# Designed miniproteins, single chains, continued (3): the designs that were tried, part 31

Each design is a single chain, and the fold is of that chain. pLDDT is the mean over its residues in the fold that is shown.

## One batch from the design tools (miniprotein)

Design m9064
Fold by ESMFold2-Fast:
Structure m9064 (fold): chain A 55 residues (1-55)
Amino acid sequence: SDAAVARVAAFLRRNTSPERPLAPEERETAAQVLAELFGVSVETVRRAIDVVEAE
């Protein structure tokens, strides 16, 4: 859902640096950890990462 993507994106903006993007394997690991933390799907977290990196 858009609301879940927005919540994860807000967390990423506060806790990560856009100047240092994650490698693909790091993205997958981070997506799994954040999915557990937020109680959302891994796909939702990947969408949030993509949104933040596109900014």
Scores: mean pLDDT 74

Design m9065
Fold by ESMFold2-Fast:
Structure m9065 (fold): chain A 64 residues (1-64)
Amino acid sequence: DRQDIVARVYAFAKSLSDEELLEVAKTLEKLGYTDQAKKVEEAVKKGDKDSAAQHIADAVGQEL
């Protein structure tokens, strides 16, 4: 179920450190999700961990 996977990715991403969130952003960029990677990096720079996690979950949801 797409929504279940997206919700689980969001919860997981919220548990990550800023350093780990930036590593996820690098992985998204390598996979071709350049806009989502940029949004994650900007959210981390602003201290907005919720937005960073949401952008990661949205990128995963686009592949499902």
Scores: mean pLDDT 81

Design m9066
Fold by ESMFold2-Fast:
Structure m9066 (fold): chain A 95 residues (1-95)
Amino acid sequence: MDELIAHLEQLSRELREAAERSTDPEQRNLSLTMARVADVVVEGLRRGLSLEEIRAEVEREIERLTRELNLSPQQVEQVRAFADGLLSMVEEARA
């Protein structure tokens, strides 16, 4: 589990750096949203939350950021696919 947390923290940092270097506002907002989703997964893992609880927190954060950043349906689909990938990694690490 500690290795997964470290990997997700590194992924969040890389996504934030990608956002800072992006000249495209859509790519910037996508990368920032993905970084924040990774942060929510890390916090849930640190708090010992179940996969179901982590999923619920991730879904809530995606809904909040969709409103805050005016994400397109295409961007929301990409963020959800990214989140599903992270949740799959959590499930595999706990198996």
Scores: mean pLDDT 86

Design m9067
Fold by ESMFold2-Fast:
Structure m9067 (fold): chain A 88 residues (1-88)
Amino acid sequence: SSEIRKLVIELTSLSIRGVGLLQQARLNKVPKEVLDKIEELHKKMQELIKKAYSLLDKGTKESIAEANKLIKEIKELLDQMEALLKEA
């Protein structure tokens, strides 16, 4: 469906952004403690992304609603990663 396609595109964009933030942290030589926190947040984000793709593939009303909830959680993890990077 067009709704599922839009969510897949958004999820892919969020995945790319997460990788970009992790790469920026490494290039900016942030303190090891900050880098470790960003890496843990990125790992959690990847697990949620994998789950969201699985839910979108299932394609039920309930699974799409759960995928939307996970996408919101992924955005919150990205905001935390970005905040840590700015504070470093």
Scores: mean pLDDT 89

Design m9068
Fold by ESMFold2-Fast:
Structure m9068 (fold): chain A 67 residues (1-67)
Amino acid sequence: SVAEEAERLIEEGRLDEVFKLIREGKVGLEELSEESREKLEVPREVAEKLREIGDEIDKELAERKKL
């Protein structure tokens, strides 16, 4: 099943592939084990925060490049 495949990908550290499966609707978070969900939740929160910080830095750097 896709859920079993997703769990294997999590163990291999391929979290990007797992998020792709979730976005495509092929696997739901509820179909994953609690341990696997915890591994996705913590890195996801960090990744989202880093993405927001990165976007803010890029905007500031782009503005400063012209000065």
Scores: mean pLDDT 68

Design m9069
Fold by ESMFold2-Fast:
Structure m9069 (fold): chain A 95 residues (1-95)
Amino acid sequence: SPLEEILEEIRKLLQEAFLGDRETALAKLEEIIELLEKAKEEFPEFSEYFDKMIELARETIARLEAAKTGAEFHDALVEFAAQFQELVDEIRKKA
């Protein structure tokens, strides 16, 4: 499904954020936001979930920019991944 293809591409970008350096992680989160904006246009019935995902991604970018240690950086990405997965699961229950 086109929705599952977008969700899988976002998952791949998130994995690349975990494996990359700080600049890579920030760039991948920005790319995730761009894909989520596209997803809102293609699937307006899920726009509320995509809006929450975009908000989480922007908050995570701010946390990564403020992070002073590798632990703070990693914790921000882990928390984002967990909250993102909860929203993906809600979309899948309704799709």
Scores: mean pLDDT 87

Design m9070
Fold by ESMFold2-Fast:
Structure m9070 (fold): chain A 92 residues (1-92)
Amino acid sequence: AERERLRAEFVAGMAEIAREVLARLAAGAPVAEVMREYALRMAELAKALGFDDLAAELRAEAPAIEAEVAAGDAAELTAALRAWAEAALAHA
């Protein structure tokens, strides 16, 4: 019961994040900005599920993730993030 509830909350949270990611990418947002937003949303989900240390780490790393993504292959990263988000929605 408890594990099933936490899994349901995780799946629902991931679906919300995936919808937001797809909407931002469709609007032409830079993938670096979308990745920062993704990291912050994952931090909030982790905290809601009781993973406080992971949430703090994800929040602290968000600016570094944005900078690293901005220096990388935006097209490849956009495709990978889109594929992840579509897969997350298919399992919601």
Scores: mean pLDDT 81

Design m9071
Fold by ESMFold2-Fast:
Structure m9071 (fold): chain A 89 residues (1-89)
Amino acid sequence: MKVDPELLEQLRKYAEEAAKVSPVLADTLREVIEAAEKNEPIPGARTPAMASVAAALLVIGDGLEAGWPWEKINEIARLVIKAAEQIDW
């Protein structure tokens, strides 16, 4: 199944915001978006569950380093998990 286009659009907006404060976080979000759009597995993940956890951990780590509030980090992490779970394996 293709990932929900609305979900990808929300992630793209967050990636653009991230680029203003943390290029690393923006690149992390773009990697998840690209994997979801191409229906390709996230590198290093063996299952959708592992991909979801790995992606969420990256957003949490990068978001904390960027100085983002937890509410924003949690929202982005949830969107990333939803995108990763929608990738066909």
Scores: mean pLDDT 69

Design m9072
Fold by ESMFold2-Fast:
Parts: sequence; C-alpha cells; structure tokens
Structure m9072 (fold): chain A 94 residues (1-94)
Amino acid sequence: TRDRQLAIMRATIEDLRRRIERLEAQAKALNNQEALTFVDTARYYLEQAERYLEKMERATTDEEYQQYYQEFLRYMGRAIMAISAAEKLLEEAK
C-alpha cells in the first residue's frame, strides 16, 4: 500500500542518515577531507530525497506521486553512491 511504501522510505532515510553520521565521525577522526566531501554530498542528496518524500505524502494525484517518487529514487541513488565512495576511502585509509 501507499502508506506502507512511504513508511519504508522514511525508515530508509533514517538508516542512511545514521550511516552518514558514523562516516562523518570516522572521516574527522582520520582527517580525511575527501571522505568528508562525500559525506557532505550524501547529506545534501539525502535532504533532497526527503523533500520529495514530503511532496509524495502531500500528492493528490497518482501522476504527482509517481513524478515525485522518481525524483526521490534519483536523489536516494546519488546519496547511496556518495556514502559508498566515503566508505571506500575510509577503508583504504586503514
């Protein structure tokens, strides 16, 4: 259902936010500026994804919902890519 989909997406955003916070702490401890740049990028894209999720929750038509959903997925994908880049840099620094 739509409500279940929205709940899962909110839970995913919260999981990624916690993951970003852990990566930021690790990057700061290692003084890894490149990893911090990817952390900032991930946070920016995650904030954009959350804005589209809010638009989806307020959507009055299926067409609006689907358009916002595609943008949500786009920004989520970008956030995940930035998170992965930060993780790889921090693993290589060990």
Scores: mean pLDDT 89

Design m9073
Fold by ESMFold2-Fast:
Structure m9073 (fold): chain A 74 residues (1-74)
Amino acid sequence: SSNLEEAQRLAAELYAAAVAGDVEKAEEYAEELGKIPGVSKETVERIKEAARAGDVEAVRLELVRAVNNASLAS
């Protein structure tokens, strides 16, 4: 599905930015991820908070949630 494919692409880009410590880019990808059906505003805010904190593991867990929710909405 296009929603799942786009969510997976954005999640991979966001995770790479978070691992690199590029918080601004991670937040930009989180905003784009929030445009996908199934991804809640609350999930987007949690991803941004984790990225700002440098908590890469929390970013990863929230991205798994976001992609799963996008898959269910597709």
Scores: mean pLDDT 86

Design m9074
Fold by ESMFold2-Fast:
Structure m9074 (fold): chain A 69 residues (1-69)
Amino acid sequence: MEEEELVAEIDRILSLPPEEQARKQAEYKAKADATGGGEAHRYLSLANAPKIPQMTAGGRAGAAALAAE
């Protein structure tokens, strides 16, 4: 998965209600555990996406700025 696609997927997850975010986090964590390879890093990033904005109100702005090059 391209980095741009990964960022877009993170934004999509963050747009979901908290209960759906938790479910997506669990799904991606399970995929990461099952894969165990280079793809696992991608799934771990997706699994951790809901935690980043919950940590700081400005977290999304930083991620968006990074994605904008």
Scores: mean pLDDT 62

Design m9075
Fold by ESMFold2-Fast:
Structure m9075 (fold): chain A 75 residues (1-75)
Amino acid sequence: GLTEETLKIIEAISKHLGFPLELVLKLILEKTGNGQEGDKSFPSLEEWLKYDSTLDPRTESALLGIPKEIIDEAL
């Protein structure tokens, strides 16, 4: 699932972009698995929330489909 550190990065991105957290989470969902054919090229957010991850927050955010460039700008 999402770690507290990953959530803090998402919150920082939300604040940097001036968007509400809900919108940023929706964009992640759309990129990671809310595709018409159940696109398997990216993990679905529902599958990710069930997954126990030991990855660092930057790698985890990248896997959720947030562009690394946006993460770097927010941090």
Scores: mean pLDDT 55

Design m9076
Fold by ESMFold2-Fast:
Structure m9076 (fold): chain A 113 residues (1-113)
Amino acid sequence: SEKAKKYLEKAIEHAEKALKYAEEALKKATNPEAKEHLKEAIRHIKEAIEYLKRGLKGDKKATEEAIRHLREAVAHLLRAHFLDPQAEEEALKAAEHASKAREYAEEALKELE
């Protein structure tokens, strides 16, 4: 549906913003555990973007996988936010955008039914 497409486009936009902030957080991070969480978050965000692009083609299952990857990314970003004061602001901004991407992907999923 056209409505699902618009939600997925917004989800991709926010996921790409989450990726940029997560990469900035990783550059600033000094805590080794926070760096590993940021690397995992980046991996999950990249996977989510690819699944969201498949969702644009009407793939409901890909949209569900994108939501799962975005939830994992948010968890890792919040862990990095709490562990590393140097990466704190960028990790939180990444988590906010990843959460927004998940919300838009969930709205798209309702329209793909």
Scores: mean pLDDT 93

Design m9077
Fold by ESMFold2-Fast:
Structure m9077 (fold): chain A 92 residues (1-92)
Amino acid sequence: SLLEEAERAGREAEALIASLSPEQQAAVLKAEDEAMAIGKQAMAAGASKREALDIALEVLRQNLSTVLDRDTADRIYALIRKGVEAYAAYQA
């Protein structure tokens, strides 16, 4: 199911993040928090849930690329995106 796909992608992302240094883990969590805050601000400004999610994912992609090497940033982003897209599709 889409929910099982979202949960599996989330667990894979958590496992990958847990394999990083404590400093890198903190940087990833900060990047996620900032992306979520911007998504919430977009919704407060009248964006749809879909528009807010697209904005949050783009912010996350950019923020991860500033704190991690490219390959690690791309892998974490792909897993997080897969999970949130599957969850959004499940809720539609």
Scores: mean pLDDT 88

Design m9078
Fold by ESMFold2-Fast:
Structure m9078 (fold): chain A 70 residues (1-70)
Amino acid sequence: MKTEEQIKVGEAVEEAMRELMKQPEVLSEEEARERITEIVKKKVPEADLEDEFVKELIEKGARLLVELKS
C-alpha cells in the first residue's frame, strides 16, 4: 500500500470514530469494526481493505471507540 493511501485510511478511521461518537448507541467491538469499515470504504474506495495495515487501524479504532462509548 502506498504511503498516501495509508494516510487517507488513517484520516478516514479518525473521521469515522468522530461520526460514531456523536451517535448515542452503545456498540460492541465487532459492530464498531464493521461500521468503521463501511465508512472507510465510502471515504477511501481505492483502499485495499485486506491490507494488514488497514485492518490494524480499523481494529484499533474499533477498540478505542468501544472504550469511549462504554
Scores: mean pLDDT 78

Design m9079
Fold by ESMFold2-Fast:
Structure m9079 (fold): chain A 64 residues (1-64)
Amino acid sequence: HMEEVEKRREEIRKNIDKIKPELDALRQQAATASPEERFQLEVEYGIKLIAAAFGIKPKKPKKL
């Protein structure tokens, strides 16, 4: 049976998988951006990755 650490690792993986398209989009933008814009995009990538890993809810729910 899985340990608490193993369960947390699986949850983190699943949370990251859910936002993978957004992370991929940021990475693609960073690859073609200027050094200053690339820094901003890499910071956003890191923030989204950490937020997803800890199950933090989206900042902008229901954009209309």
Scores: mean pLDDT 71

Design m9080
Fold by ESMFold2-Fast:
Structure m9080 (fold): chain A 90 residues (1-90)
Amino acid sequence: SAEEKAAALEKEVKELKAQAAEAIAAAASGTEEQREAALEQLRELKERAERVAREAAELAQKYSGPVGDRAIETAVEAMETAKELERAIA
């Protein structure tokens, strides 16, 4: 259902935000080897965040009301996470 899709994307963006915070911290404070591993993880998390943003935007396009509102919020959070990850990679 639309509600199930919204809930799944909300869960994924929450997990992405937590993983992004950990990976950004690791990239900033680890050994050279740990930093290289963290940078690869940052790239993977950015790709996932961009995918979640696209899927949430598509859901928002299809549905209005509470589901659409939730999807818009998820898309915004995913895009903000992708931007933070991009800054950490740069």
Scores: mean pLDDT 86

Design m9081
Fold by ESMFold2-Fast:
Structure m9081 (fold): chain A 100 residues (1-100)
Amino acid sequence: SKELLFLQMELMAVSAEALVLRTAAPEYIPAVAAALAAELRRLEERAVELGLLSEEERRELAEVIALVEAVRTREQAEEAARRLEELLKRLEARIKEAIS
């Protein structure tokens, strides 16, 4: 439960960073995207360690991380944030089921 709590806290942090990515001024988008990608890699490591991701979900998360790392424009930021938000919702549901 302590490990799941830390993962939930990391999930909240990346969710907040995704909101920052959506609202960042164009000149800051690459820096925000890089920071978010680093946070996502930390989240991935913990989720993998806890056995919460299937092989398909691991591939999807890796694709989303690559998409975030490639973000340079507002349009790319919106699409990356949208895909990330949907993935995070599914991961949050799995965490809640594991706690319940």
Scores: mean pLDDT 83

Design m9082
Fold by ESMFold2-Fast:
Structure m9082 (fold): chain A 77 residues (1-77)
Amino acid sequence: SMDLERDTQIGLLEMAHSVSLLALSRTEDPQVKALLREIARLYDEAVRALREGDLDTAAELERQAKALLQELDKLVS
């Protein structure tokens, strides 16, 4: 159902947000911290958008978070 799909997506984004905050708390590199802070913010905003029924905004915020995760990977590789 649509409600189950939305609840599942919210749960996955809340998990991604929590993982980002955990990584942020364990990182000493200022550039990595800045990227993780922005990634965490984007996931938190995506959860809010989903809870308000704004699927387009949520999808765009998730895409932005994925782009920053790719930048983070390049920085730590």
Scores: mean pLDDT 86

Design m9083
Fold by ESMFold2-Fast:
Structure m9083 (fold): chain A 62 residues (1-62)
Amino acid sequence: GAMLEELIKEFEKLKTAEEAYELTRQLLRSGEVTQEQLLKIARSLKNLSHQVAVLRAIREER
């Protein structure tokens, strides 16, 4: 949906994997997005380092 499309754009604007990791943690902590939604965002990212950072943050919040 529109929310996921906007979040994908936000992740793609980030300069570092560390920023992607921290954004993922903030979203999980706030409850604004589900783990399933974050997995969909990760798979849509073209930057592999950002994708890995998102997946790592999801794993560490379990």
Scores: mean pLDDT 83

Design m9084
Fold by ESMFold2-Fast:
Structure m9084 (fold): chain A 68 residues (1-68)
Amino acid sequence: MLSVEQVLERLLALVDRLVAEGVAYSDAVTAAYEELGRLIKENNYSYSSEEEKAILSEVIRYLTAQYR
């Protein structure tokens, strides 16, 4: 199982790459949500709702700080 920090690092890298490629902010956030769901479902990770919320909040915070 990936740690919350490792999942966050992967999602931030994905979002950064998509925005750099010209993908809209909202679409990059949607891609991060889809990737988190894929990682949980396909790898059977057992994250709490609080951990999932923390990961997504950090992705949004990163985008707001870097690409607003």
Scores: mean pLDDT 72

Design m9085
Fold by ESMFold2-Fast:
Structure m9085 (fold): chain A 71 residues (1-71)
Amino acid sequence: RVEELRRRAAEKGKRAAELMSESAKLVTKARQSSKEEAEIYLDEAFKKTQEAARAFREARRLVEEARRARA
């Protein structure tokens, strides 16, 4: 089961990295956009950052669980 935990952790970490990359692109668009458009992009970037934080927390938990189970 340790192998399954590590695989799930990697999946969560990859998803979090993708969300952070998307958030960074939205921030870049906001900097290059009108004031009205920038507010929309920043709101979407914030939502993706929050989702990424949750995914990172779950990945860290799974990695720690796998380390303890490995003995």
Scores: mean pLDDT 81

Design m9086
Fold by ESMFold2-Fast:
Structure m9086 (fold): chain A 85 residues (1-85)
Amino acid sequence: GLTREESEKLIKETEELLEKEGYDVSDIPSKITVIENGKIDLETTKKLLELLKEKGVEGLKGVFKISGDEKEKEKVLKVIESIIK
């Protein structure tokens, strides 16, 4: 499995790519990640990565929603998948 440090890096890279593509990660209603006072929510990050390992992208969809229309959601999911390879 991924270490804590690897999980933190992966989530940070995911957030940076989402922001670069014009998505506001703070508007994600069921959080992939949370930055509170400049800190990543490691507990949420760990649970998300464990679900991805067990259930793949379908497990991820059960935990969070990505804002935007269906085309934008698909683009965001592909970005996340490209990082998690």
Scores: mean pLDDT 49

Design m9087
Fold by ESMFold2-Fast:
Structure m9087 (fold): chain A 66 residues (1-66)
Amino acid sequence: PDEKAKRSAEALVEVARRDPVLGAQLALRAGQEAGKPETGRRAAEAILAGDYEAAFELVAEVVQAA
């Protein structure tokens, strides 16, 4: 696992905990930029559901793939 990808995922999840709508938008954008729009969409859904553990795993997958 890329350590930088983990830090990026942690930062996005921290934003999502404070502002879930903004966090979901950032996850969608990250997925599109990484060429994994479906994974980004799943991460946004996890954020809006309050499942921050699933959101972290999905965001880490997105940023690691970029």
Scores: mean pLDDT 82

Design m9088
Fold by ESMFold2-Fast:
Structure m9088 (fold): chain A 76 residues (1-76)
Amino acid sequence: TDSIIQQIKNILEDAKKAVKKYPGNKTLEKALKEIQQQLQTIQENKDDIWTITLQMFNVIAAKSEIFLEERRKKKE
């Protein structure tokens, strides 16, 4: 649980850096907000392994959106 929380915190830091690199990008701002909400849900449900698992999949999805958006910005 603590190691999972630390991994999500690292993903959150990367998301914050992406938002800082591309200020005003609504896709990156939305992904950052989603990761923050997912981290809060995990912290509120530390004993619920199914909630943690579901939120981890949501974090991976948000991380993928950030990756694709940064890639799009580098091409355009």
Scores: mean pLDDT 80

Design m9089
Fold by ESMFold2-Fast:
Structure m9089 (fold): chain A 58 residues (1-58)
Amino acid sequence: LIEQARKDLANAEKALAEGDGAAAATAAHSSYILARQAGDEKLAEKARELYEKGLAAA
């Protein structure tokens, strides 16, 4: 769970850097769900921030 959440977070960061807000939001949302299931509150907060940025850029 945690390793997949980190990979999804990294994919969200890359998508934002490339200007793909929709892809960033999707990856960030996946990371958020997985981080919450793993109990990693810090990772979940980072994923939520990227999700909101992705939605704003979509």
Scores: mean pLDDT 81

Design m9090
Fold by ESMFold2-Fast:
Structure m9090 (fold): chain A 74 residues (1-74)
Amino acid sequence: MSREEVIIQARVAIEIGAAYFTIRIAKKTGDTSLVEEAIARLEELLKEYGHLLSEKMREKVREVIREGREVAEE
């Protein structure tokens, strides 16, 4: 709830940012090879630390994963 939760939220926020940039580059270039790997990393983080994240952070991770899957498929 305090120190550890804040550190985990900061780490997850950085990974969300990195994945979001990867997705945006893929949308511009059509190269989706890195998107699947970024999605897999976010899914692992959600699985391992989801119970320590706020509901808003969990929703944000799921949203980025969903957007990434959409880009990789299209």
Scores: mean pLDDT 78

Design m9091
Fold by ESMFold2-Fast:
Structure m9091 (fold): chain A 61 residues (1-61)
Amino acid sequence: SMEELKKKEKEIEEELKKKLAELMAKAGDSRQSALDFAAEALLAIGEAMDKLIEIRRKIKE
């Protein structure tokens, strides 16, 4: 249902926020640490987008 879909979208958003916060907490002050953070953040965002695409595939846009 649309209500279940919206709930799962919210869950994915909250999971992404938690992952980004965790990555930020682990980030250091070096240039390499900043690059590592950026790479991991992009990966986390990509994973969240993949999950959202899977949900949307179950309903017609």
Scores: mean pLDDT 77

Design m9092
Fold by ESMFold2-Fast:
Structure m9092 (fold): chain A 87 residues (1-87)
Amino acid sequence: MDKEEALEYARKAVELARQAAEDPGRLDELSEKAREYMAKANQLANDYLSEGARNKDTYEEALKAYQEILRRLAEAVETVQRARAAR
């Protein structure tokens, strides 16, 4: 699995969450799209970590990438939650 693809989906999720916060009229539409990209990023990140865990020499690198992706997903979740609370 490609960590770059997982990072790209996480980046798109953050951007969609930001757009949702800026446009209350499209909050539900944009937050749902962000949720879809968050799910894709999380799935790919788990697959990447599982591949890395099969080899001790790559485990630390896979774990660091996994943690970075999760951090970005947490940012997207917080952004959507704040936007929904302000609605």
Scores: mean pLDDT 75

Design m9093
Fold by ESMFold2-Fast:
Structure m9093 (fold): chain A 98 residues (1-98)
Amino acid sequence: MEVYFAIGITEDNKLVVAVAPTEEQAIELLKKAGAKVIFVSKDPREVAEKIYELLEKNPEIEIHFLAADPSDPALREAMGRVLDELRRLYEKRQAEAA
């Protein structure tokens, strides 16, 4: 099943990550949250890399995850994959910094 991720930033500098079965639904979730769309991808690794890039530039930024259907196990699993890839990036960068 295809899952889409959209990343946006709100006027109050919150990072919003939307996950939905379609690109259009993911973008709609960001717009409802008052976020400007900055990135869209189907790949959890690309999404995690983009989140990591933004966190390096602004470590204080709050991250909010929005699912089109929070009860959908596929959307929860997709969010989990992004978090796992983000964790791997942090572990790799810590090893490189040591």
Scores: mean pLDDT 81

Design m9094
Fold by ESMFold2-Fast:
Structure m9094 (fold): chain A 74 residues (1-74)
Amino acid sequence: KEEALKHIDEAMDAISRGDYETAIEHLEKAKELLKDDPENVSLIERAIQLLREHPDDDVARALAMIALHLVKKS
């Protein structure tokens, strides 16, 4: 979980920089590390989808960040 949280932190930093390609790469790595936790995998998949489909949407970015904060709290 600690390694997955590091990737989530790096993804959140990349999102704050507008670097969605790097953010998605880190989120896919975190998803592999958390594969036995379906709830957290679903939250990460939701964040990836929001960043891929709505990269210019401030609301989508906020929702992605909220999903990632929920993974960190778990």
Scores: mean pLDDT 79

Design m9095
Fold by ESMFold2-Fast:
Structure m9095 (fold): chain A 81 residues (1-81)
Amino acid sequence: MKSEEALEKLKEEMKKALEELREIAKKTSVDDARKKAQEIIRKLNREAQKLIVEEGADSKEVANLLAEFQKEAQEILKEAE
């Protein structure tokens, strides 16, 4: 139950992070956007590991969410330049 809530919150954070990256990519250099993307990815990986170890979240589902986020973040950066 709590792990499902945690996964839903992680999905929300990922959506907000993608929108933030889109705004950054429009307003700044690609290099600055890449740095911000790396920071967000590191934060999400840390939170994901916590969910797996402490909350018992399904590691496969968490890995799939992280992979989707990384793919979408890369597409945003690619579309910027």
Scores: mean pLDDT 76

Design m9096
Fold by ESMFold2-Fast:
Structure m9096 (fold): chain A 63 residues (1-63)
Amino acid sequence: SAELADLVLAIARQELREAGASEEEVERTVKEIRRVIDEQSVEAAAKLAAERIREFERRKAEE
């Protein structure tokens, strides 16, 4: 559903910013998540989003 996809992308964008991702990193990651929605599923995209957010949070904690 387009509405669910838009919600996942909006939440991912917000959480990536909070995790310390730059604007370029947010844009790149959101494009990747959108591709996964198109090619696989919203469920797979949500899993990828969570993984990317954790990676940025880990990087922020170590820097």
Scores: mean pLDDT 84

Design m9097
Fold by ESMFold2-Fast:
Structure m9097 (fold): chain A 70 residues (1-70)
Amino acid sequence: SPEERLEELLARYREKASQAKTKEEIDKVFDEAVKELRALAPELSPTQLFVAVAELTGIYFEALKKLKEK
């Protein structure tokens, strides 16, 4: 289902973002996740899409924050 594909996308993105060691890697992983979400977007409700965008954005900024703290 679209919901399961979204859950898998978010889980993969969280894992990859946590493993990224440079800003270039963080940006690349984020761009890949956004591209996958855009492909899935027509199958999602507006609420699901909004929550997904918020989740991706939060993960992205947390990864950047951790990079700057080290």
Scores: mean pLDDT 83

Design m9098
Fold by ESMFold2-Fast:
Structure m9098 (fold): chain A 63 residues (1-63)
Amino acid sequence: ALTEEQGRGAGVLAALLAGGDEAAAERASKAYSKGQNAEEGGRLGTEAGVPEEIARGAARLAS
């Protein structure tokens, strides 16, 4: 399972790598922190506007 800290870190990193602004990074980090595992975190990051490949990779790296 992702910790809240790992989820937030993954969300911020993924949003920045995808060219998102600060608001996008904050939305992604909150979405990731709700994930109970890397796959769910990746899905939530994608729903928050992060490209799917980056979202899944960041969630797995952070877990």
Scores: mean pLDDT 65

Design m9099
Fold by ESMFold2-Fast:
Structure m9099 (fold): chain A 66 residues (1-66)
Amino acid sequence: KKVDEILEKAKQFLEKLLEELKNSTSPIDQEIRKKVEEALKAIDNKDYSKFIDLLGEVIELLKRKE
């Protein structure tokens, strides 16, 4: 189903982002990692409202990193 496809793609994106930021000591990267971990946990708990909020926060932090 469409929702399952979107969630799988989002999970893959977040897991890749965690991998890229694992060794970063930057405060912004550490905050992004924390929110990514919370977003992945929200998917596992099927708390899609919290997941969407956390995904938005991750995107906002990535924009600030520019």
Scores: mean pLDDT 79

